# Designed miniproteins, single chains, part 67

Each design is a single chain, and the fold is of that chain. pLDDT is the mean over its residues in the fold that is shown.

## One batch from the design tools (miniprotein)

Design m2309
Fold by ESMFold2-Fast:
Order: structure tokens, then sequence, then C-alpha cells
Structure m2309 (fold): chain A 78 residues (1-78)
């Protein structure tokens, strides 16, 4: 299951890279959209590594960090 979760996280990171900034909300600046994509890709890769190790506490911590960072960028855009 940990390996399957890691595979899914890596697949999501790949899709996020392919989709790019165009699919993010238009009220965000291009720089902010690029930053969110960058953070999402990096966060998903870190989650994949933690999931592969079976470290669910690390997965939760990384996810929380990603969400807090993205929320801050969105708040700054308003």
Amino acid sequence: LAEENARRALELARRLEEVGVEELPSFLSEEQREEIVRLGVEGLRRIAEAAAAGDWEAVKAILGEMLARIKRIVEEAR
C-alpha cells in the first residue's frame, strides 16, 4: 500500500507538471500560479518518498506544510 501511495503521488506530480499554470485560478498572478505548481510538484515528490518509506507522520507533516504555503500565496493574491 505504501508503494501504491508513492506511485500515485508521483503520478500526480507528473500530471501537475504537464498541466502547468494554465489550469490554476486566473485571479492569481502568473508568478503565483508558477509558485503553486512548483510547491505542489515538490511537495508531492516529498510525499511519495515518505509514503514509500511507510512514514505516514511525515506524509501528514509535508501535506500540512504544502497547504499552509499555498494558502499564504492565495491570501497574498487577494
Scores: mean pLDDT 69

Design m2310
Fold by ESMFold2-Fast:
Structure m2310 (fold): chain A 66 residues (1-66)
Amino acid sequence: MTAEEITAIVREAARRLEEEFGMSLLEAAKHQPELVIEILVELGLSRELAEAIVRDGAGVAVSLTF
């Protein structure tokens, strides 16, 4: 899986968290890391990649910056 594909999945997860739970990706990763992992896995990431992204959320957030 490419970095671009991972970024697209993370953006979709962030959108779902905001629409369904009213939380930003960063807020959810801090307070509900299991929820973020589940959404990422549902969107097609392996559990290992989802756990790595949640632990290194700052690195992923930089990739989402405009």
Scores: mean pLDDT 73

Design m2311
Fold by ESMFold2-Fast:
Structure m2311 (fold): chain A 99 residues (1-99)
Amino acid sequence: NPELERLVQLAEFYVEELKKSDDPEAKWLAELAERVIEAVRAGEPIRLSEEELERLRELKKRGEEASEKLRAGEGPQDGLVMLQGSAAEAILGLAELTR
């Protein structure tokens, strides 16, 4: 699946960027993403708890809001928040495509 492989590569890129941060949320997200990527590559089911899914959706929403504010010229936005949102979207996408 070309879309699945592209999304795995994108998620791997986000993991490397998240690992450069000392933020605990970024570290948690990198570890979750690595677990999801490993499951996909092994052909194993992706298991995300309701708490993990809700947290991923919250991160995605925060990233989308930060990107919208940046485009609207509301001053500088936190690049880490936007990165976390993009990573969360990629993880959610991988979970959907591997059903």
Scores: mean pLDDT 84

Design m2312
Fold by ESMFold2-Fast:
Structure m2312 (fold): chain A 78 residues (1-78)
Amino acid sequence: SAEQQARLAAIGQAIYEEMKKRGIDVTDVRDLSAEELEVLVEVLESHAAEIRAVGGEAYEAGLQEQIALLRAKAAELK
């Protein structure tokens, strides 16, 4: 729904603003260091319950897949 999409977009914006306050630009995750990727994972995990509440199981599964990929990239950069 439009309401669901708006709420998910708001969560994404909140994550972006939190990362920006930490001095991390997440516009392109390919430019992030291992440490910055680990911070992004922590911030994403802190919003997992909210994402599931709004988007349901499918969005939670997508988030967990994204987190796994970010963790793998951080490990490769170490």
Scores: mean pLDDT 84

Design m2313
Fold by ESMFold2-Fast:
Formats: C-alpha cells, structure tokens, sequence
Structure m2313 (fold): chain A 74 residues (1-74)
C-alpha cells in the first residue's frame, strides 16, 4: 500500500508527465488534448481507486473529468 506521501509524489509525477507532453506539442489539436487528458485521467483514477480517502487525488480526478467534458462539448 502506498503512503499518503507516496500518493502525493505519484500524483506530482503524473502532472509533470502531462506538462512535459503538452510542452512537446504546443500546437496540439483538440482531439490530441482530449486524448492526453483521458490518459492523465486514467492514471489519476488508478491512484484514486487505491486511495479513496485521499482528498487531493479525488478532487483532481473530478477536475480532469470536468475539463474533458468541456473539451468534448466544444
């Protein structure tokens, strides 16, 4: 089982990986942005399933879900 500190570290790594991918493709299409967001969501969801009481990971999962919905609506 991951400690709360290890979950925070994993969450930071996921965020950094996503930022690095965005920086590598600054002219990403809407479809590419949705795909990246869905990939990021899947990684966060894995942490959320293992750590249901971790408030930060649960909150970020909701934020990513809302962002994906907004991207798809347009």
Amino acid sequence: MLSEEEVDQRLQEIVQETQDKLAANPNASKEELIELAEETREKIQELAKENPDHKRVQHLLKVVDEEIELLKKE
Scores: mean pLDDT 79

Design m2314
Fold by ESMFold2-Fast:
Structure m2314 (fold): chain A 62 residues (1-62)
Amino acid sequence: MLQLADQLKQDLLSGRIRNKQEVLARYPAPPEELISLLNQQLAPQGLEAGFGESGILLRPIS
């Protein structure tokens, strides 16, 4: 799971994955669990990821 979360981070930063449907198609894990693990990795950097209206968003934590 941690390796999948890291791969998801790379895919988001490179634009290979843009939305929940692409995560569901390419990753052998629930999108919600992958986002949760990604957020655990990003929290020390003051960043979070989540599902937006048209895709996955990477944003600063308020």
Scores: mean pLDDT 70

Design m2315
Fold by ESMFold2-Fast:
Structure m2315 (fold): chain A 77 residues (1-77)
Amino acid sequence: GISEEQRKKVNELRIEAAKNNDWESYYKKLKELLNEEEVKKVLELEKEVDEGMELIKRGVDKVIEKVKEEREKRLEE
């Protein structure tokens, strides 16, 4: 994998990219910070994290929807 220091720098760049919605600058800076092999490993990990986050988001959305439905049903009963 990448070092803890490199991971911290990657996370800082990712937070900045998310805040500014500037993913192009993120990938450019990532290539400057890491070699090609390390970039591939980071992108593979990000894909797995994005898939995991999408799964969590779907789960959270379902729980929120169910809680709203249960509250509405209890107000009508």
Scores: mean pLDDT 69

Design m2316
Fold by ESMFold2-Fast:
Structure m2316 (fold): chain A 76 residues (1-76)
Amino acid sequence: MEEELKRKEKLIERYVELELELIERFGSEEAREQARKNREAYLEKLKEALRSGSMPELSEENLEEAIELLEKELAK
């Protein structure tokens, strides 16, 4: 279980990094500033949701799909 949580936390970290890169590349200056300021809070919120089980949508499969979609957006 702890190894599974660590694996999902790494996926969340990658998801957040890709989302920030997408915002930096395609977002407005306001969106970029908000993303930079809120990065740590957003990351911690997702990790807490994962640990508490309050967001079952944060499955490994769903995170991998979200990451793939962000990678495809960045490749455009």
Scores: mean pLDDT 75

Design m2317
Fold by ESMFold2-Fast:
Structure m2317 (fold): chain A 85 residues (1-85)
Amino acid sequence: SMETLLAVMEQIDALWKARAAAYEAASPEQQQQLIAQLARDIAAVLESYGLLSPEVRALIDNQADPETLLRAIEEELQRHYDAVK
């Protein structure tokens, strides 16, 4: 439902905000580590709502780079948004 998608998006926004200060103070290497952890936390939120696709799950299981994982998560969220719009 749209309400479920909004709740998911609010949790994702909260995850970003919680890490914003650490990210701004971090080196490029530390920023990559923070983004990797953020991607995993976002995927866990999606899984908890039953929104994690087999394609995104495969990327997690194969330890894809954080950029690839975040892109796949964004594409997944867009598909869910389009389905309820």
Scores: mean pLDDT 80

Design m2318
Fold by ESMFold2-Fast:
Structure m2318 (fold): chain A 95 residues (1-95)
Amino acid sequence: EERLAALRAAFDEVIKKLKENIKDPKLLSETLKEIEAQRDAMIAALEAGDLDAFRVAYEKLMKIIYETGKKEGKVDLANEIMLELSERIEEILRA
């Protein structure tokens, strides 16, 4: 329960930052759908105790964030979001 709540909170922060910074509504909509798919996959993997599936979804999530930042010309912001997310994921996996 606590680990799943922390994971959802981490995704809410990522989504908030993307909504604040992506000006293209089509890119934002497509990116949010991809992020939601990886969120659902990571939640399912945690519930199943499947760390390999969790890692695969996490790697896909990081790639989505980076490519979206690159398309918006905001690579530094994408790197910041990825760093903050990686710290939160490490905390979740330690719990």
Scores: mean pLDDT 85

Design m2319
Fold by ESMFold2-Fast:
Structure m2319 (fold): chain A 102 residues (1-102)
Amino acid sequence: SIFEKLKKLLEEARKALQSGDYERVEKILNEIAEILQKELGLDEETAREFARFLVYGIALNLPEITSEENKIALAIAVETALREKGFPEKVIKFARDFVLSL
């Protein structure tokens, strides 16, 4: 599924960020942006901004979630952040659904 592919890419991005491998991070950002353009019909700029949000805003802060309340709290936080940044509704909904799938 698309969510499984994104989970794998974000896990790889987390490792790259933790090791300071910014060339690897850029490659992963490009792969995520291409996926988002295809799946959500986003333009290149919006897809890259959303990819940066997923990598820098979520990847390092992916907890080992032991409760559903933690997933819901993260989903609400992500919705709020994306809305504040002016992302379109389809992006906000996709991000919420993605987080809830974690």
Scores: mean pLDDT 83

Design m2320
Fold by ESMFold2-Fast:
Structure m2320 (fold): chain A 55 residues (1-55)
Amino acid sequence: MSDEELGKKGNEGDRIGARLAATEGLSPEEARRRGAEEAGITMEQLKEGRKKGLT
């Protein structure tokens, strides 16, 4: 996965996670996991994107 693709999917995962936290009352960790899965990335990929400053 390219850094550009990872950044786009990571940002989408964060947006989805924030929405799920607000609507379903999920914990930050659960919301993040669900957001990443819905964006089509793993939690490890999301974490890598954050380390690279892409999300």
Scores: mean pLDDT 77

Design m2321
Fold by ESMFold2-Fast:
Structure m2321 (fold): chain A 89 residues (1-89)
Amino acid sequence: SSRLEELAEKAEEAYKKGDYLEAGELAREYYLLKAEAAPDEGTRKIAELLGEMAVEVMEIAAEKGEEAAAKYEEELAAKLKPEVEKLRA
């Protein structure tokens, strides 16, 4: 939808400007809208998890910078991979 495109664009703009906390909140709103449109419970839960992850990653970016946030994102994605796999089954 146009609203999803607007949220994605605003989140990217906030991130590029270094407004990481706003980028995280916009990303969470984006994923919550995707969760509402999800075809099944598993897809909905994955969207919710991605939104939560985006906020945590952006909090690290705000506190410790983009390099620390990228490392945290990789660690969190690896940790959540088994849970995401279960939700796809």
Scores: mean pLDDT 85

Design m2322
Fold by ESMFold2-Fast:
Formats: structure tokens, sequence, C-alpha cells
Structure m2322 (fold): chain A 80 residues (1-80)
């Protein structure tokens, strides 16, 4: 499902951001930011399609997680 795919993308990005192993290149940081941006656009598109209450709640939760990850990435940039 579309929601399941989005949640998997978010989960993978979260795992990478929370894993302190290895050095992240500027290129990888850009890729993570682009993935978050892409996912947000898809969530907004799906929300505009007036989904069911259950699907809407899942999409809103996914959007919240992405926003938290974007803030985390911004904080990491500021601390570098």
Amino acid sequence: SEVERLLEIIREAKEELLTPSGERTPEREKELREQMEESLKEIERLLKENPSEERKRALEEARRIIQELEELLAQQRANS
C-alpha cells in the first residue's frame, strides 16, 4: 500500500539518522533531505484525496515523523 511504502521509507531514514556508525557524507545528508521532501509531497497529495479517517490518521502520523526528522537533520547541520 502507499501508506505502508511511506512508513518504510520513513523507518529507514529514521534508522540511519539514529545510527551513529560511520561518517555521513554531504551527499548522503542531501539524499536524506530529498527523501523527506519527496515523502512529504506524497503525503500531502494523498491527504488532498480525502482519504478514510483511518488512512488520514496514518498519513498525519507519517507527516509528523518526517517533520521531526527534518528538524533533527537541521539540528545536526547546526552542530557540525
Scores: mean pLDDT 73

Design m2323
Fold by ESMFold2-Fast:
Structure m2323 (fold): chain A 94 residues (1-94)
Amino acid sequence: MNESLLKKLREKIEELEKKLEELEEKFKEGKATVEEAEELLLEIEILIGLLYIALGVAKIAKDEELAKELEKLIERAEELRERVKELLEKLKKK
């Protein structure tokens, strides 16, 4: 069990989810910027890349339990990416 790696990856996703919630609140107040949304999107895309690398390693190691948990984290990160993309489109509409 790579419990330490999964914990760090989960904590990073939770951090990015909180950043998005704060950015969505700022958007409602007219204070959110395109730059903030683009920076958050980049952080999420980097995390997705790292999750896919970790998934590849888990599959080579035949760690089915770790692979399943990583696939769940990838799905969660991809949902987060789509939410940021939607917010970014709204920010670009004047």
Scores: mean pLDDT 85

Design m2324
Fold by ESMFold2-Fast:
Structure m2324 (fold): chain A 67 residues (1-67)
Amino acid sequence: GAATRAQLEAFLQEELGLDADVAAWLADAMVGRSVEAAMAILRRLFPDLDEARQERLRARLEALHAA
């Protein structure tokens, strides 16, 4: 299945330390999108993400989409 908005809000707060309001806004942009499209948004907004952190974020998004 696809990740829910609530799952994406929790993911953004836990992994990126975003405030609830910012996480809600960003989750709205990511809901219904593929893992690749969500990762493209994250890379654009957080250009300082290294490869290891990007892989961690990808793995968690893939797990949320599989559930």
Scores: mean pLDDT 83

Design m2325
Fold by ESMFold2-Fast:
Structure m2325 (fold): chain A 85 residues (1-85)
Amino acid sequence: MKKVLVIAESEEVLPLAEEIAEVLNSIPGVEAEVKVGKLSEFIDELPEYDEFLVVHPDGTVSGVVLGETFFNVPAEEAIEKLKSL
């Protein structure tokens, strides 16, 4: 089972991070968890996760998950790609 951390860098993008986590949790063998804060706050716990995504305050997504690489990609496009997996 792959454990994915979805980091919302602000409370304003938390609903977006939760939507991404719901899509990931719908994929067999994937377990996604959402946390609010800066990536630097989670460095010590990252080894407990297989992959991670960061949702930036501007609504873009960065990270690597399920063989897909995102770098400041609009969350709508990231969600569409994840739904196609």
Scores: mean pLDDT 83

Design m2326
Fold by ESMFold2-Fast:
Structure m2326 (fold): chain A 116 residues (1-116)
Amino acid sequence: MAEAEARLLEAARRALEAVTGREITDVEAALVEAAKNKDYDTLIAALTAVAKEAYRLGLDNLADASLRAAVAVEGYKKGKLSEEELKAAFLDAAEAARAEGLERLAAIYRAVAEAI
């Protein structure tokens, strides 16, 4: 579990560095900052990277939930989704992570939901 979580967080970190152009030392802080600043493209990139890595690890439920959260961010950005629906998508992704024993990733998704 710890190794799988480290790989998921590293995938998010690399995606965040690619879209922000800066070194990322704390994935949670970077995602919470993106949520507060309404930087939806950064959130979509990180969620998509986590979904792809989760799929590679055989964590299909987490991959699907993370991808649904990315779609929810895009919908909210386009004015097609409410803030409550966006928060719910992140809480669903947090629950999917928790069900896999990925407590750090679950906490990060919850923190992002609270920052929206």
Scores: mean pLDDT 89

Design m2327
Fold by ESMFold2-Fast:
Structure m2327 (fold): chain A 71 residues (1-71)
Amino acid sequence: SMELRGQANLHAIEAVRELRASDQSMGDKLLQSFSKGDVDEMLKVSDELEERGDLKGSAHARKAAALLAQL
């Protein structure tokens, strides 16, 4: 639904913004996977963020992926 996509956009934008402040490459990967609707790639980005200690970015990426998966 459009509402679910809107929430996914909000979470993705927040995660990308935080990531670009520290690592533009990871932020670009999240944006690319979200743009393609690639839930699996978004979850991989979330896992990489968690491994790096970015729990906030990881949580936003996971929420965006979960919302996209429901479309």
Scores: mean pLDDT 77

Design m2328
Fold by ESMFold2-Fast:
Structure m2328 (fold): chain A 78 residues (1-78)
Amino acid sequence: LISEANKLFDEGIEAFERKKYEEAVKHYSQALKLLEEAGAPKEVIASVLFNMTQALKELGKDEEAEELAKRAHELVAS
């Protein structure tokens, strides 16, 4: 499960680098779900959330991006 999540995260990064932001968000969302199901460390989950926040900002989804950024900061501050 973690190896599958890592593959999806890498695919999200590749999509982001190619400016395929909607595709990046989909891959990050899938990776996030698998990491949460696997009980991954909060630092790993926060990393995915930060990358997803950047993709959402590129799509002009500022409200969704702010919500995810807040969630990521709360995870690493605890």
Scores: mean pLDDT 84

Design m2329
Fold by ESMFold2-Fast:
Structure m2329 (fold): chain A 70 residues (1-70)
Amino acid sequence: SRETLVRVANAYLKLTEGKVLSEEEALAYYLERLAALSPERRAVLREIAEKLREIGDEFEKELEEERKKR
């Protein structure tokens, strides 16, 4: 779901808070490590990663619209 993707993005932000990494690199690193720890989640994360790319623009647009409101 979109909410799950947003949480994944927020988790990466916290992970890279001490280190300056690109969003794509940080997300890939995070997903790779998490998938290695949980084989079951590997299949789910792979699907989420693909959907994250597709709605990457949508997520960016939502953030831009939210900024305009506030």
Scores: mean pLDDT 61

Design m2330
Fold by ESMFold2-Fast:
Order: C-alpha cells, then sequence, then structure tokens
Structure m2330 (fold): chain A 76 residues (1-76)
C-alpha cells in the first residue's frame, strides 16, 4: 500500500493527476483503512475540480482530512 502512496505523491508533484489518482486508488484497494491514501485521493480530486468526490474521500480520511474537508465544502 505504501509503495502506491509514494508513487501517487510523485505523480501528483508532476501534475499527472489521473495517474496519481489511479495510484492512490490502488493503495486503498490494498488497504481500505489507509486514511493517508484517502486524504491524498481527496487532494487529487480537489485539484481536478471534482469537489463531491473529494469531499467523500476526505470523509473516509476521517480526522486526517478534517481541515481539507471543511475547505472542500466551502469551495462548492
Amino acid sequence: AEAYLAQGERLYRQGRYLEAREAYERAIALDPTYRRAWLNLGRVLFRMGRYDEAIAAYERAGELGREELARARAAK
């Protein structure tokens, strides 16, 4: 799971959001309780303008995504 998270973070820094999203989704598929992967998935979706999906991902991140969840809700 961590390897896909790291790969997604590198892709995100390169502006490769679709590929970053795929890497984070793979991390979540291996461990659905990996809150950090949900947090990073929310960040990618937010950058892509997919606010509803970003909000859902931040909710799954729980406490880790609390501030970003509030910001994403305000962006709608």
Scores: mean pLDDT 81

Design m2331
Fold by ESMFold2-Fast:
Structure m2331 (fold): chain A 75 residues (1-75)
Amino acid sequence: SLEEEIEKLVAKLKEYREKNDASLMGEVTKISQQLYDLIRQTSSITPDKRNEILKIISETQTALALERSRERLAG
């Protein structure tokens, strides 16, 4: 179901955020785009759940962008 696909992608974003590996930024961007598309297709999603998913996307992207910047400054 669409809800199961959303849950799987959210779990992957949380995993990538935990790993905090800047090389995963491409995968995070790809999954984020997939989540945006699924949210648009899922009429049963509540505004609160949509906002929580968007927050997870934003926080994951920000965390990996900060790590990428740190690697550039350290090199």
Scores: mean pLDDT 81

Design m2332
Fold by ESMFold2-Fast:
Structure m2332 (fold): chain A 92 residues (1-92)
Amino acid sequence: SAEELLRRAIELVLEAAMELLRTSKDVTLGIGLVLRAIGLLLDFELGADPREVAERVIELAEEILRVAESERARELAREARRLAEEALRLLE
């Protein structure tokens, strides 16, 4: 349950970062956010602490929400944050 929510949150935050990269003129920022999302996915698959991964997903989603001009990117980031927060609650 928590693992499935966290996996989905990582997928959504990666999709949000990719949408930001596609729609932003700041290519350097977009690439940086995508690489951070890929790093989260790798850490998760390699068995990093799920609580730490969830906290990092929330941080990345909040960063995307601060800079994204795309409604799609903002929607994806909000959903990623929501799922990561739910996963964190289940990981008590």
Scores: mean pLDDT 88

Design m2333
Fold by ESMFold2-Fast:
Structure m2333 (fold): chain A 108 residues (1-108)
Amino acid sequence: SAPGVATVVETPGGHTVLVAAGAASPVTLRVTLGGREHTVTSGAGEMRVGLYSADGRLLAEFTGGGREGAEEAARRAAETLLALGLASPEQAEAFREFLVSAWEAAAA
């Protein structure tokens, strides 16, 4: 299978972000969070970002196809962290850049 990126990021507020990105093939990330199993699957050429509470509830999900879609998903995810008070403006921008970098790594 083509390379993909699947990663887990904890926010400063104790929330968890699951990221799956696959340029040529679907990528699946499984993780246990708050005693529950979660599965995040990106389609081929997509990035999917899920934001979860500390008890494992899905709070928000963003999906984008291609580079432009991935950049939009990253922007929306970062704006959501800022709007929920889970990140400072600087942390939200760093997170957006991180998500775009994850797409670039998956697309390479």
Scores: mean pLDDT 75

Design m2334
Fold by ESMFold2-Fast:
Structure m2334 (fold): chain A 85 residues (1-85)
Amino acid sequence: SAAEKAKKLAEKALELGRKAIKAADEGKLEEAAANIAEAEALLAEADAALRDAPITDPEALEAEVLLGVAALVVAVARRLLRRKG
């Protein structure tokens, strides 16, 4: 379903966001930037997929929460990258 696709994309974005935070903290700025860019692309795809699903669907609600968490983690990674660069 669209909700399941959004959830999987958001999960991948969250993992990439966490990897970007670690890479930025370790001074691997190019790796951090690449992971952020990939995560942001996945977040955009997840948001687009989620627009086709009713928010009242429990699966869509789970995807929405995960998308929000992933977006926050990616934002933290980007802020850390700016501080290190």
Scores: mean pLDDT 85

Design m2335
Fold by ESMFold2-Fast:
Structure m2335 (fold): chain A 71 residues (1-71)
Amino acid sequence: ADLSTALLRLQALPAAQRDAALVQAAAELGVAYTADGTPASVGDFLVALYQTAPDAAGWQRANEVLVRVTS
């Protein structure tokens, strides 16, 4: 699955499960992030991830982590 599929899965999760998945993904990717239970949580996570300036391999790893934590 691509990043878009993982993001759709995140948006479909209940807020508590979405936030837990985002916190786990951030920890695995080494991204400084905290979830606040708002609809902005996914966007805030993506901003934090983007600030690490991932290359193609970094984005691929992020996609794999997000797919796993949302499955």
Scores: mean pLDDT 75

Design m2336
Fold by ESMFold2-Fast:
Structure m2336 (fold): chain A 71 residues (1-71)
Amino acid sequence: SLPPRERKAVELVAKKFGVEITDDLEETIQKLLEKYGNQAAFNLVTALHFAELAKDDKELEELIEKYVGIP
């Protein structure tokens, strides 16, 4: 499984896209990609990059709210 902050980034993307979050992170990612395709892929990569840059969970949440979009 991914580190806790990277997992949180995926969960925040799923929540923003209205996709159900499960204990299986790969299943959550698959559902995102099935529903939104390349848009979900781009937003997931962006969110994972923010997980690396953010100093804490609050900054991660703020970055995802500001820069991760939905259709």
Scores: mean pLDDT 79

Design m2337
Fold by ESMFold2-Fast:
Structure m2337 (fold): chain A 65 residues (1-65)
Amino acid sequence: SIPLTPDLLTKVKGVGPRLAETLISAGITDLDLLERTTIEGLTKIPGIGPKSAENIKAGLDELRK
């Protein structure tokens, strides 16, 4: 599994430094864990709304392709 860094997360389109920090602080420190987390699961994290969750997932799809 690929460790998540703020640098890697900010390369995901639509993810800024604040979202990257929020994900890591919430314990999502691994790319496989982030990919397994649903939009609904992401919105349960304080500071992540539905739009941010959608942007994260869309950006991951682009990053992996």
Scores: mean pLDDT 75

Design m2338
Fold by ESMFold2-Fast:
Parts: C-alpha cells; sequence; structure tokens
Structure m2338 (fold): chain A 78 residues (1-78)
C-alpha cells in the first residue's frame, strides 16, 4: 500500500545518500561528505515526521552495516 511504498522509498533514498557519502569520504572529498551528511540528517528528520518511530528504527537497523562503514571510513580519514 501507500505506507509500504513510502517506507521502501525512504530506505532506498537513505541507502543511496549513505553510499554516496562513503564514496566521497574514501575519495577525500570532505566538502562533498559534509554536504551529504546534511542531506542525510534532513532525510532522517523528514522520516521521523512521516513514519512511526518503529518504522524509522527498522529502516536504520537495515542500514546499520552501511552506517558503520561510513563511520569507520570517516574515522580512518581523520
Amino acid sequence: SAMEKLKEEYLERLRELLERALEAIRAGDVAGFRALGAEIDALIAEMTKQLPLEEVEAILEKLKPLVDEVIAAARAAA
């Protein structure tokens, strides 16, 4: 239904932003990484307004391995 499509769309949008952030930080593009970080924060804020908290948590749990890769790459670049 509409809710399931919205959840799938948010999962895909957040995944794409995280993948781009990972590519940017690995390439040494700190400015691009910061811009993508701001977009990720804005998308999570939007998700929190549009979805129940449990659904936002489920999306973040599915993306946790990718989030952990981004954090590890950012720490290695510092």
Scores: mean pLDDT 89

Design m2339
Fold by ESMFold2-Fast:
Structure m2339 (fold): chain A 89 residues (1-89)
Amino acid sequence: MEPKAKVTITIEADSPEAASRALQAAVEAAMKVPGVTEIRVRVDPEKNRATVEIYATSKESAEKAADAMLEAARQVPGVKRVEVKIEDL
């Protein structure tokens, strides 16, 4: 099935370890949402930054995944900033 929406979450943290933990939490949260079809991750340890990009079969699934990833990432100690972008495909 062709994806209908894309979610990008960008995590900035105090340390590479915090960024990696937040990335893991966000990915695990996204995997639990029905309609998430693909997960892509990028880590930049020198910038204490991690990015998670997911594709969803519906806008509703994308919004649920965005909320779940955002909440999971924010719970990780050392996370300074979490940004979410939802795009219709």
Scores: mean pLDDT 83

Design m2340
Fold by ESMFold2-Fast:
Structure m2340 (fold): chain A 96 residues (1-96)
Amino acid sequence: SKNIEVAALLATYLFLHGLGYDEEAEKVLEKAKKVGNIKDDESILEYADKYIFSIEESEWEELKKKVEELLKEYAPEALDKLPTFWENLKETVKES
């Protein structure tokens, strides 16, 4: 669904931004804004909470697969850190 695509882009943005891959994160964020129709004045963390944490359990594996494919395109060197990111993602978004 469109929601999984937006969630994957936002999750990829948060992951890359958290690692300091600012240029790559910005490219992914711009795509997320276009696909999700996110305005420049809106909170990216609020959008991440809305899209990522509303994903059903059956859709979670599709989300992970889409994030992996995005990382292969934008920052393949970051793939080894992805499992740790998934464990921390819920805490990161909810503390914002």
Scores: mean pLDDT 75

Design m2341
Fold by ESMFold2-Fast:
Structure m2341 (fold): chain A 55 residues (1-55)
Amino acid sequence: SDLLSELQSAIEAGDFETANRLERTILASGSEEEKKEAINLYVEAGIEDIKRAIE
């Protein structure tokens, strides 16, 4: 969906303020599949952040 694409772009840009707003929108109004994808994108971003911190 467009919202998931925007969320992915915001995460990649490091714009977590926009990413957080988009995730909240998806979790409030999206389908169960969209909610699952939004959560997966955030989990993946968190794993990358942890890897960066270990350097």
Scores: mean pLDDT 74

Design m2342
Fold by ESMFold2-Fast:
Structure m2342 (fold): chain A 59 residues (1-59)
Amino acid sequence: MISEMVEEVRRLSRELGDSGPAVDARANSVANALISGREDLAREMIEGLRESLRIVKEI
């Protein structure tokens, strides 16, 4: 689960056109949320990235 969520963030971040350091920053943020027991926050972050990517692809 944790590794899967972090990899999903890396994938979404790359699709948004983020640089390598930006991809790492987003992945670390989600990993830290999960380590802190904030799975709800991690899920919200992933859903936010998915929504951003959906909007960008529509325009």
Scores: mean pLDDT 78

Design m2343
Fold by ESMFold2-Fast:
Structure m2343 (fold): chain A 119 residues (1-119)
Amino acid sequence: SHMLERLRAVLREAARLAQELLRLLERANAPEEIVELARELLELIQRALELVENGAPLEEIKRVIGEASELAGRLAALVAEAYRQGLLSEEEYEELMRLLTGLRNRLAEAEALVDEMLA
């Protein structure tokens, strides 16, 4: 369906942003806890995409997207704290927050698409 194609496209973009986020965190030598959460976030997004591709129940897809959104929020808070502690430069912080904002917007769009399909 057209909605499933849109959902796949949004989740692929979310995965791309999460991969770029992880790469920048590793290059910035961010605390390992933050890097590990970014890996978990990428894995959740990839799992959501796999569930869509395999025709899993929409409720399960929504749950995994919700878990990814919650983790992205936690990651944004930890990135902000790392910046406050002087562990990230201003340029690194601005780029990481730009990626996190884009990622969170894609996850919100994915959730809205699943909600429309459930209605």
Scores: mean pLDDT 92

